# Designed miniproteins, single chains: the designs that were tried, part 73

Each design is a single chain, and the fold is of that chain. pLDDT is the mean over its residues in the fold that is shown.

## One batch from the design tools (miniprotein)

Design m2684
Fold by ESMFold2-Fast:
Structure m2684 (fold): chain A 76 residues (1-76)
Amino acid sequence: AAAEAEAHAAKAEEHLRKMRDALAAGDLAAAEEHAAKAQAHWEKFAAVGSEEQLRAAHERLGAIQREGAAAYAAVE
């Protein structure tokens, strides 16, 4: 069970890294695709993760969302 949650979290992290790389390159289509895949994996993680894993995932997702908002505000 924990291994399945960790696998989904790992894939979500991979897609978030690819999203950030795509944004840095100006490839909005790739960034949107990777963001959608990251969200899908986080949703699967939430379905099978423990409360502790969910708390950690929520904290990390919140940090990434704040980074995205700050980047958007800087570009306007």
Scores: mean pLDDT 71

Design m2685
Fold by ESMFold2-Fast:
Structure m2685 (fold): chain A 69 residues (1-69)
Amino acid sequence: SAVRQARLAAEQAIRAAARGDLEAAASGVTLGMLSGGASAKEAEQVGRQVIAGTLSAEEAARLAIEAAE
């Protein structure tokens, strides 16, 4: 299901961010948002904000899961 895929991607993104790997975290969030039905442009913008540090991986993960619900 889309919700299951978004949740798995979100968990992976949070783990990557906890290890300091913001590029992996951004990729996980982007995939989670796409799985949840967000547009490619929206998902890419959120991923860029995670890399820039203007949005936490945890907050971005929550947005991805909410989009899928």
Scores: mean pLDDT 79

Design m2686
Fold by ESMFold2-Fast:
Structure m2686 (fold): chain A 67 residues (1-67)
Amino acid sequence: MEEKIKELEERIKKNPDDAIAYAQLAVVYFRAGDYEKAIEYAEKALALDPDNKVAKEALELARKKLE
């Protein structure tokens, strides 16, 4: 899990427009139970690619967990 987060963070540092990396970080944080970070990264992914289905799903599911 930590290795995957570091890999995705390195991808974002090298390419800040990598919407897929942001969407994957949202999923990783959602699985870890960090719903606030899942929302943050999903919103960043959607700012870069508004049609990213993975980010939309992660955002909606994480928001429901914080109800």
Scores: mean pLDDT 83

Design m2687
Fold by ESMFold2-Fast:
Structure m2687 (fold): chain A 58 residues (1-58)
Amino acid sequence: METVTVEIPIAPTDTALDVALRAKEAVEEAARRSGMEVVDVEITFRGDTLTLTLTLRP
């Protein structure tokens, strides 16, 4: 098991869908780079930043 944190900046012109698509891309990229399976995703929203905490399994 490994945890990876990804921060996604949110622009004033971003819609909820734009943010969701970037989050999906970040999850897929983390899985691809690690060669592991993403088994859990925790989402924290703070001001203009979306923080994803991913739990990876070999």
Scores: mean pLDDT 78

Design m2688
Fold by ESMFold2-Fast:
Structure m2688 (fold): chain A 70 residues (1-70)
Amino acid sequence: SELDKELEEYKELLAERAKELGLSEEEIKELIDRIEEVYERAKKQGLSKQEISDLLNLVATEKLEELLEK
């Protein structure tokens, strides 16, 4: 689906950015796993593409900040 393709592109870009910021492979995996978990729940609940995008950006920002400030 279009949403699944956009998720894969989003995960790839997020992982690349996290690597550039100095996160370990384990931290990147934790970040990506969290994004996948949130995406599957939102998709199951029937959220719109925009609502899913907004939610994923919020979750990614919060998790990335947590990992970077440790």
Scores: mean pLDDT 82

Design m2689
Fold by ESMFold2-Fast:
Structure m2689 (fold): chain A 57 residues (1-57)
Amino acid sequence: DLSFAIRVAKAAGLSDEEAEELVRKAYEEAKRKGLSENEIRLKIVKAIEEAARRHKE
């Protein structure tokens, strides 16, 4: 389910462990809030973007 998002996070510079944890955490948070599938996807993308920004030097 989240394999593509995890791959995108890794391409953005996150480690395998960081990418997996970030995507899973964002998905669980969005699902728990009752967001739609599109909103869940956007929340995952936003989480990846924010993490990538913090890891840029």
Scores: mean pLDDT 77

Design m2691
Fold by ESMFold2-Fast:
Structure m2691 (fold): chain A 92 residues (1-92)
Amino acid sequence: GEAGEAAARRAAEAARAGAEAARRGGGAAGAAAGAIGAAGAAAEGRAAGPEAGERGEAAGDLAARGAVEGARRGDGAGAEEGARRAEEAARE
């Protein structure tokens, strides 16, 4: 549904922003902020109830996982990968 797709896009955007912050020297802190945003977006999608598509929930989880991984390494690569996977899931 619309809510799931919106949540997936928002999670991907948050993860991408975190990756950008990490790349610009924000390191782990930037990536961690992205992970929090992505997780929040995913939660909102779930809170939308049964109308939120499985696709949106899966995309949000992927974005959050990638952002968390990027935060651990401080390089943002995990966050970028998560954002890419989330975008792909949101489209399909």
Scores: mean pLDDT 59

Design m2692
Fold by ESMFold2-Fast:
Structure m2692 (fold): chain A 101 residues (1-101)
Amino acid sequence: MTPKEKIIEILKEFYDRVVELARKHGADELVEEIRKLYDEALQKINEAKSLEEMYEVAREFLGRVVDLVLEAFKDNPELVLEIIRLATEALQEIDRIYEEA
């Protein structure tokens, strides 16, 4: 796989896991907002001309999902902490791809 394909797969895995967690916790409204952020991130990655631009888009997407969860679900610390953990894991994988490229 190319670095671009690896980044896209990491973001998809993150998105799928966050959607599963949101549904498990009854936060279906979070799914729609995260889907919008995910779609925007994929479009920006497809338009990116360098690995650095793809890396920056991926980091921005992960950060925006965390910010969204912190604002929308302050009363659900379990969901918030699990999503922060998933975002941290995804970011570490993306950082590795960028470092190895």
Scores: mean pLDDT 83

Design m2693
Fold by ESMFold2-Fast:
Structure m2693 (fold): chain A 56 residues (1-56)
Amino acid sequence: SSELLEKVKQMLESFRSALGLKPEQIEAVAEKLIELGKENTNLSLNELFKKAIELT
């Protein structure tokens, strides 16, 4: 949902420098994180973050 996407984008932007993300990557990583979260319910949040970043 657009609401979830905006929340995830805000969270990623807050941690952008710590995660080593460029501003232009935020939306793509947020979308991938939501997608992976739906498909991989057994992965921790940290693992989902790493996988989303690797795939974008």
Scores: mean pLDDT 77

Design m2694
Fold by ESMFold2-Fast:
Structure m2694 (fold): chain A 93 residues (1-93)
Amino acid sequence: MIEDEKVLAGEEIWKEFGIPDSVIEEIRKLDEKYRKEMDELVKRGVSPLEAFKKAYEKGKKDVREILKKNGVSDETYEKALEALRKKAEEIVK
């Protein structure tokens, strides 16, 4: 299924933007949730790449809430999420 190494690569981006380990752990839980959502979309005939994009877009708002609760600015969140999304899209492609 999804390789742990690819998940860790996403966490590395968050660390590069100075996101605390506790926040990265919460994001990891969201990643698990979106894996299940991607599976459901694929069962409905959506391609894996498109399913990933849809799940990631939904995750954007949830991640924003977690980051905000932990004192991370919207600006930092937008930059980190942009980098993470681009890297994740390339990995899934």
Scores: mean pLDDT 69

Design m2695
Fold by ESMFold2-Fast:
Structure m2695 (fold): chain A 90 residues (1-90)
Amino acid sequence: GEEELLERAREALRRAREAETGEEALRAAEEALDALREARRRGASREVLRELAEIALEAARIALEKASKEQILRAIGLVLRAIGELLDIE
């Protein structure tokens, strides 16, 4: 259900905020983006897709802030992917 995917994304965002390492924050951001992709695959409503995209973007931004030098390109990629997903929904 859509609520399950929203809860998974919110939990991923919480993990990104609490992450002590860039790798933990990156994994959390990837989980939030995966929840968005799963919702899109299931044909979720525009409202749910938008909320998931906003959560994924916030998680990706947190991951970028916590990223080490070696992780920066991966983190930028997640931010750009989340922005692209949000623009496709608008």
Scores: mean pLDDT 88

Design m2696
Fold by ESMFold2-Fast:
Structure m2696 (fold): chain A 109 residues (1-109)
Amino acid sequence: AITVTQPASVTAAEGGTAVLTGVASGGEVSGFTWVRQRPGQAPQGVAGANSRTGGGVSPRFSSSMSGNTGTLTISNVRPEDAGTYYYVASAADGSYAEGAGTELTVVPA
């Protein structure tokens, strides 16, 4: 079965760059989606590596994949970018896994 590992937390300065990673094991990743969960809001897809995932919420959000590692990069970080980000990886056999989530904290520059 495919499994995803994420760091528990990442801190970024306002106006800086945040880099979040997810690593899949147990299978080859064919696609992925990054999902943001904020308190009181529905989960929202923020970026993905294939055309089947939802579009980014901002031009500041970009995503890439290298091997089994998915990376979400947020440029010019804003306070509203704070939240929990989940890496959802899918394999060619239709299996998928979601990480435990990475909490992004934004601090004043």
Scores: mean pLDDT 78

Design m2697
Fold by ESMFold2-Fast:
Structure m2697 (fold): chain A 84 residues (1-84)
Amino acid sequence: MIEEKLEELLEKDLEKAIDFVVENELPKEYWRKVIKKGKELGLSENQIISLFIGAYLKKKKGKVPEEELEKLEKELSEMYKSLE
């Protein structure tokens, strides 16, 4: 069910797919899947990171410590670079 919903969002709207994995606190394997799709669509590392940060800020109602954002950016960058 979750995988089917994510696949549908990945085909229709990458930003909604990002929102879905962030808002529902899905395992990092699903984040990697979304990052891979963004990379396949020709999005840069910075564009993908910005979309995830935006979704995370939305989930936290804009109240996120700088240290937490830096950690998230690093994790996202490492996921992006680890993909084929």
Scores: mean pLDDT 82

Design m2698
Fold by ESMFold2-Fast:
Structure m2698 (fold): chain A 66 residues (1-66)
Amino acid sequence: MEIEIIEKNGEKIAVAKHLGLTYEVDVTGLSDEEARELAKKYVEERLEYLKELAEAQKRLEELLKL
């Protein structure tokens, strides 16, 4: 996992890249180390959740599109 800390529009953003996916996490007010740990945990938890959600959503879209 690659995590970059950037400042954009006055906010501090952690950009996490993992398994070909990119996530942006608002980490304004956190240290760089805390920001990296939060972003890493967020990505790991969301990958499992989003995978299940995407499968359910794909099935619904297929039904709606015939």
Scores: mean pLDDT 76

Design m2699
Fold by ESMFold2-Fast:
Structure m2699 (fold): chain A 60 residues (1-60)
Amino acid sequence: SHMEERIRRLKEEGERRVAELKAQADAATDPYQKMVLYFEALAVEGETLVEIRRLEREAR
């Protein structure tokens, strides 16, 4: 369905963004920048989960 496709795409995009941010954090030499990037990765993961749960409720 349209909602299933949207949820799948959102999950895939969220996973890619989190992976990119974690890779940037791992490459960062500044401790503050490293922490900020890990924080951003966690925020993206949380936001993606919230949006998926919202769409799942709308689909049902």
Scores: mean pLDDT 85

Design m2700
Fold by ESMFold2-Fast:
Structure m2700 (fold): chain A 80 residues (1-80)
Amino acid sequence: SMEEFEKKKKEIEEIIEKAKKKILELKKNNAPSEKIREVWDEMIKEIEKILNEIKDEELKKKLGVYAQELLLKMIQEIND
């Protein structure tokens, strides 16, 4: 449904934005790469949990692609 898509899309966006802010803060404070990796891995697990709750296979694929696009954008933003 459109409502499920918009809800799950927003949840994924919030997870990625939260992780991005944490990673940028860690980088600013010269935290070890292992700590940055922990935040990244937690973010991926949270996204996978959301995607696994979706019963509609087409919706799951669309949100999976969207998440991948947001993750690529995040990688660019945290490495610039």
Scores: mean pLDDT 88

Design m2701
Fold by ESMFold2-Fast:
Structure m2701 (fold): chain A 98 residues (1-98)
Amino acid sequence: SRQQELIRRATTIYVSANILRAALETVRPHLSPEEQARADEAMRLFEEAARLAKEAIEAAEKGDLEKAEELLRRAEELLERGQELATPVLLAADARLA
């Protein structure tokens, strides 16, 4: 059903955002000050994405599918923006730890 699909997608965003935030927290001590600033902004975006994803799950559970879809769309946009900031930071950390 649409409700089950929205809950599944929102749960995926919630889990992904939290995993990426944890990864950035783990590598943060190995980053330059400029990379730490980028990581901090990415972590903020992931926290907001997780919050909106949780709200999307709650809206879908209540049958507010239109609200759930809008919240999910916003959560997906924030996750994508966070990933754009996080990717070069994670690659830089990997290069230093190799």
Scores: mean pLDDT 90

Design m2702
Fold by ESMFold2-Fast:
Order: structure tokens, then sequence, then C-alpha cells
Structure m2702 (fold): chain A 82 residues (1-82)
């Protein structure tokens, strides 16, 4: 989970491109980590890449349907794409 934690540090510092790199490394190590997929969506949403963010939130919900953060952010991204 080192790469996931590093990704969160970059996300907190608004370095969204680096956050994406580290979250991608986290999902390479553990593809079942729904939190890493959700965090990827958040970083992409921060960059205005709503279509890509949507896809990653959908992946997070396939892994964990009860992920309230992924559900809420998915709905917000859908509204932005209207």
Amino acid sequence: MKHFEEGLEYLTNSDYEKAIEYFKKAIEEDPDNAEAWTALGIALEKLGKYEEALEYYEKALELDPNNVIAQANLEEVKKKLE
C-alpha cells in the first residue's frame, strides 16, 4: 500500500498528475483495491477529465458497491457531463 499512500500525499498537495501515477502503481499491485480506483477518479476529476473519472468510479463500484465516496462522486461527474 506504499504507492497508494504516496498518491494520497500528491493528491493533498494538488499534484494531480503525480497522484495519478502513484494510484496507477497501487492498482497494478492490487487491482482489487477499490479505494485506489476511487482515488484515481478523484485525481482525474480534479484535472477536469470527467469521462475518465467516471470510468474509474464505475470500476471502484464493481469492486465495492457500498463505496459511498465513489457513488457520490460518480453522480457529481454525471451531472457535469450533462
Scores: mean pLDDT 85

Design m2703
Fold by ESMFold2-Fast:
Structure m2703 (fold): chain A 68 residues (1-68)
Amino acid sequence: MEEIEKAKKEAFEEVYEKLVKAGLSEEQARKIAEAIVEAAEKLEKTPEGIKERALRLTEHVIAVLKER
């Protein structure tokens, strides 16, 4: 449990930084990062899996945002 919570926080920070660097506002980046981490937690059972899924979801979100 503790390790999963730590992985979620680390994933959130990394996802948030990537979204901000992609051009999102801090408030948009935070909301999207929270949604990505929550989705990753529902799909994955390990700390490492949560981080990997969150990063992959972030890449897809950035690609969709750039298409607009």
Scores: mean pLDDT 81

Design m2704
Fold by ESMFold2-Fast:
Structure m2704 (fold): chain A 82 residues (1-82)
Amino acid sequence: NEKLKEGLEEALKEVEAAKNLEELKEAVKKAIKALLEHDEDVLRAIGEVLRLIGIIIDAELSGDLERAKKEVIELLKELLEE
């Protein structure tokens, strides 16, 4: 669980620093990797990965980077509070 927390904290910092969609996608990939490698609840990990993918797809279609960043930050903070 500590490795999951560390991976999500690293991803959160990169999401907050992201200046464009490419940087946001890179940060989200790190969050996805942390969830798949270190979350003990595999079904929860899959669900959260799908939520992150959905946010990125919406961002690519809308071009709304700030909304996507806000949604990813909120999701990662929610995961870190557990």
Scores: mean pLDDT 84

Design m2705
Fold by ESMFold2-Fast:
Formats: structure tokens, sequence, C-alpha cells
Structure m2705 (fold): chain A 61 residues (1-61)
């Protein structure tokens, strides 16, 4: 189960990177938020925190 959640988080991270490269900052942020949620559900809180810090920097927080 945890491996499935991590896989989903990785998929959303890849989508976020693609959208950011295409200039779609809103879409990238949405997928980054989903990746955070999946890492939290998987119990990988350190990874979730790193991604939250990235998201907050982009939002000016």
Amino acid sequence: MKEELIKKAEEHLKKAEELRAAGDTRGAAEHLQKAVSYYEKAGDLDKAQELLDELRREAGE
C-alpha cells in the first residue's frame, strides 16, 4: 500500500515538472499539492515537508 501511494506521488511530481517547464504554474502547483498528500498518506513526512517548502516558496510564503 505505501509503495502504491509513493508511486502516485512520483507521478504527480513528474506532471508538476512538465507543467512548470511548459509555463503552467497553476497546474504544476496543483500536482505538487497532490504529491504532498500522497507522501503524507504513505508516511514519508520528510519528503512531504520538502515539497511543501517548495510550494510555499513559489506562493511567496
Scores: mean pLDDT 79

Design m2706
Fold by ESMFold2-Fast:
Structure m2706 (fold): chain A 65 residues (1-65)
Amino acid sequence: SELEKIREELVKISRELREAAQAGADPATLGRLLKKRAEVLSKIPGRQGLADRLRTLAEQLEKLS
């Protein structure tokens, strides 16, 4: 189903973000991954608020680069 595909994509992105953070990736890289996660979350009903917060964090991180 579409929901299963969204869930799989979220798991993959969350893993990539965690690995990047643990590796000490630059703020720009972390910002791009957070923005990607926000886009996927925006497809889930009721998650728009979380998506907006992650998008804001991504923009703040990108400004540091």
Scores: mean pLDDT 81

Design m2707
Fold by ESMFold2-Fast:
Structure m2707 (fold): chain A 61 residues (1-61)
Amino acid sequence: MRAEYEEFDRLLREVERLVREGRLEEAIARLEEALARTTDPSIRASLEAELARVRRLLAAS
């Protein structure tokens, strides 16, 4: 497996934990940091989708 997929999986687990804990702003920051250094277009698309999802949750809270 590519290292980027392992980092992505680890990041998603962290983001899910932060969202569960109500730490939405930290989850957004982690996703933005990852997006800034990600080169794989499929992973970038997934990160953008997650970022939009977490931002929607923050707006609703």
Scores: mean pLDDT 80

Design m2708
Fold by ESMFold2-Fast:
Structure m2708 (fold): chain A 60 residues (1-60)
Amino acid sequence: SSQSEALQAEIKKAEEELAKTREEIKEAEKNGDVKSAAILKARELALKSEIYLRERILAR
């Protein structure tokens, strides 16, 4: 359905942002930037939650 296609597109976009965020976390940790790493980890959790919710809707 068009709804499933839209959800899959949003999941893919969120997964791409998650991958980018994870690389930014690694760089921040390598540089000892604890504050930036913490903020990026919060964003990682938010992106994981969004992917999870969209996947649950898609599984119905």
Scores: mean pLDDT 87

Design m2709
Fold by ESMFold2-Fast:
Structure m2709 (fold): chain A 68 residues (1-68)
Amino acid sequence: SEFQRFDTDGDGVLDEAELGEVLRSLGFDPTPAQTADLLAAFDRDGDGVLDEAEFRELLAAVRQPAAA
């Protein structure tokens, strides 16, 4: 899956740097601030990382241009 492809540590979460690489692979060019804002918006636990469920919600949001 896309999540497992970028989960380089195999710990089941994505940090800000890994999220930035995912977004670039999808054709986005986010600033560090934009990547941090996206992570914070979908990080329900406030631990600074995204699990697979949070990551799927983020991907759904960025792939739907009508969703804010």
Scores: mean pLDDT 72

Design m2710
Fold by ESMFold2-Fast:
Structure m2710 (fold): chain A 67 residues (1-67)
Amino acid sequence: KDKEIEKLEKEIEKNPDNVSLWVRLGILYLEKGEYEKAVEYFEKALKLDPSNRAVQNLLEEAKKKLE
């Protein structure tokens, strides 16, 4: 449905270690209200960069939306 999401998913297939792509995908799903998917993508980003405070904060925000 969202061409921006499709484009990011395709870029991630080519470069799955790029933390910024996972973060951008998570943010787009968060903005769409797809909180479960946002959590999944932020968790992937955090696995690649576990010290990334911005991603930790985004993941916590997305999890709070599920409550």
Scores: mean pLDDT 82

Design m2711
Fold by ESMFold2-Fast:
Structure m2711 (fold): chain A 60 residues (1-60)
Amino acid sequence: KRDEANQHFVRAARALHAGDRETAREHLQKAGELLGWSPEQTDALLARLEADVAWQDAVA
């Protein structure tokens, strides 16, 4: 349905894993706009993805 938004989420996660927070934020903003999310919801998702990436890094 919204494959373009999903691609932005994947790219955002990869950017966070590479340490590029600005690139990740840009992709999440694009995905949020496609889905009609507020900037607050987009920022909340960014924080959650950062926590998830940190969890994977801590386990490894």
Scores: mean pLDDT 73

Design m2712
Fold by ESMFold2-Fast:
Structure m2712 (fold): chain A 95 residues (1-95)
Amino acid sequence: AMMQQVVAQLQQVVAGLQGMLANAPPQLQPALAAVVATLRDLVARAQAGQVSLDQVRQQLQQVVGRLQALLAVAPPQFQASLQQVIARLQQMVAQ
């Protein structure tokens, strides 16, 4: 089902962002932690049937915007990882 695929993809994104957070510069840590918390809450609500696919897409669009803002201030070594996460989330929104 589409929701099960979305949940699985979000769990992979959360794991990737948690890995980035562990190695992130101090200036990125609060914003990355907030994004991780938002996505974990979204996964929990999706698993509980509390959100629709359209609501998930809307929340992911907001997360993409926040990550794009982080990309603008990120050190070059973190830009590639952030771009990969943004691209994955944009693919999920487009579906």
Scores: mean pLDDT 84

Design m2714
Fold by ESMFold2-Fast:
Structure m2714 (fold): chain A 93 residues (1-93)
Amino acid sequence: AEARIEAIIAAARAAAEAAGLSSEAAVVELTTAVARAVAADPEMLAAMKEEVEKYADAEEKALAEELLALVQAGVSAEEFAAAYRAAVARILA
């Protein structure tokens, strides 16, 4: 699961750089690609749940739990990208 997630992230990052996307747009693209992969694979979903438990920071953990819940609910890639962008904006404010 981890190696596949890393490959997807690497591919999405390369595509974002080639397209000249801003840092925020690149992050949204990367997280959307990961969310699609996780939603399609029960092993990836289980691994993501385990990673959430490792967050020591309450805000990071809350964000990770919110995003994981959206993946589990099977929301569209567009809805996931929008929710991720909104959550990051809240933390950076």
Scores: mean pLDDT 66

Design m2715
Fold by ESMFold2-Fast:
Structure m2715 (fold): chain A 73 residues (1-73)
Amino acid sequence: VLEKILERTKEVAERFGNEETVEAAEKALEYYKKGDREGFEKALRELSDLLSSDPELQEAALEAGRRAEEEAS
C-alpha cells in the first residue's frame, strides 16, 4: 500500500510540474524498496515538508493516496 501511495504521489507531483517533490517521492520509494528504514524516514520527512509548502499539491496527493488504498482493498 505505501509503495502505491508513493507512486501516486510522484505521478501527482509530475502533473503539477513540481520536480523537487517528484525527486523526494522517488527517494522515498527507493529507500522503501531497499528496506532502508532510516533513509526512508528522512526521505518521507523531506517529501512531507515539500507537500506542506504546496497546499494544492498536498490535497491532490491525499486524494491519490485514498484511491490507492481503495485499489489495494
Scores: mean pLDDT 78

Design m2716
Fold by ESMFold2-Fast:
Structure m2716 (fold): chain A 73 residues (1-73)
Amino acid sequence: KLAEEVAKEVGISVETAEKILKELNGRHADSRATYREVAQKVGVSVSTVERVVAILKKKGYIAETSSGTFIKL
């Protein structure tokens, strides 16, 4: 499962990974404001959110549109 892989690579719980993935889905992949909002809502550091986004980009869970690059799960 994606959440289990993310949790293992980032060093967080599966439950925390699931919350981050839910909050990131459909949001801009290149927006630091988005990372701060997700970090605040989930209760993790911005760097934790950035690590999750890096893994999602590496695995291809992104969609490129005329309005920017979005996370798509």
Scores: mean pLDDT 81

Design m2717
Fold by ESMFold2-Fast:
Structure m2717 (fold): chain A 92 residues (1-92)
Amino acid sequence: YDLEAARAALAATPREEVVAGLEQAARALERMAEAAEAAGAEEAARKFREAARLALEARRRVAAGDLDGAARLLAEAGRLAEEGARLYREAL
């Protein structure tokens, strides 16, 4: 996941859309964590939950006008979500 692409997307998207999108992404990541946990993929579940936490923190940064901070958190959340997905596939 590209930090510069995340920053550009945040700058180009209306704040209300970003906030709502990050809330939806965090909820989706929490559902993925529950599915991974039910499948016995505990490490994947932890990665998805951490990604969800970072998405909610990015939402708070966007609300505060810190787009650079939000972009860094989203890049990290994306990396964790990718790792979680890999671990979840390996557990199946």
Scores: mean pLDDT 83

Design m2718
Fold by ESMFold2-Fast:
Structure m2718 (fold): chain A 87 residues (1-87)
Amino acid sequence: SMLKSIEEILAELEAKILAETDPAEKKKLLDRMLALTQLALLAETDPEEKKRILELLAERIERVKPKLTPEDYALAKATVEYLRKQI
């Protein structure tokens, strides 16, 4: 489609987090990544596609882990685990 996919959006947010030096902006980018994934999961009806979207989020969080505080990383992982139980 002409609209950006969730995969493309998450890839752009990952790249921005990896390039960012301001801790407050990193947190905003992480929060946006989590919020957009949750919205994508609410809009999706196919359980297999929901699993794929969630695994994309999980992979992106692991790749940005070195740029996150331990607390932000723990919250992001807890969010992924919570969402896995909802699908």
Scores: mean pLDDT 85

Design m2719
Fold by ESMFold2-Fast:
Structure m2719 (fold): chain A 90 residues (1-90)
Amino acid sequence: AYTVEFEGKSLNVEVEANGEKILLTSAIRITETPPGQPPRTSLIAFGEVISGENKGKMVVATVGDIDPEADPEEEAIRAFKEGRVSVIKP
């Protein structure tokens, strides 16, 4: 059987990326166990731009193949600071 587990965490942390301030609001840890393969953990982190030209827009970062014991908040902060961010377009 293919197993997928989700763990959501609320965040309230401000980061700066590309001269704009982003408030991180949540992260979802996803652990996938494909048949006959080891489990794989990834993270999807969400934020809102709170300053600059993109103020009020939602942003998302996706991080693949993280340590399953990694703190979701620390991984989300790292992803946004490294610019691994996409704006969610309507």
Scores: mean pLDDT 78

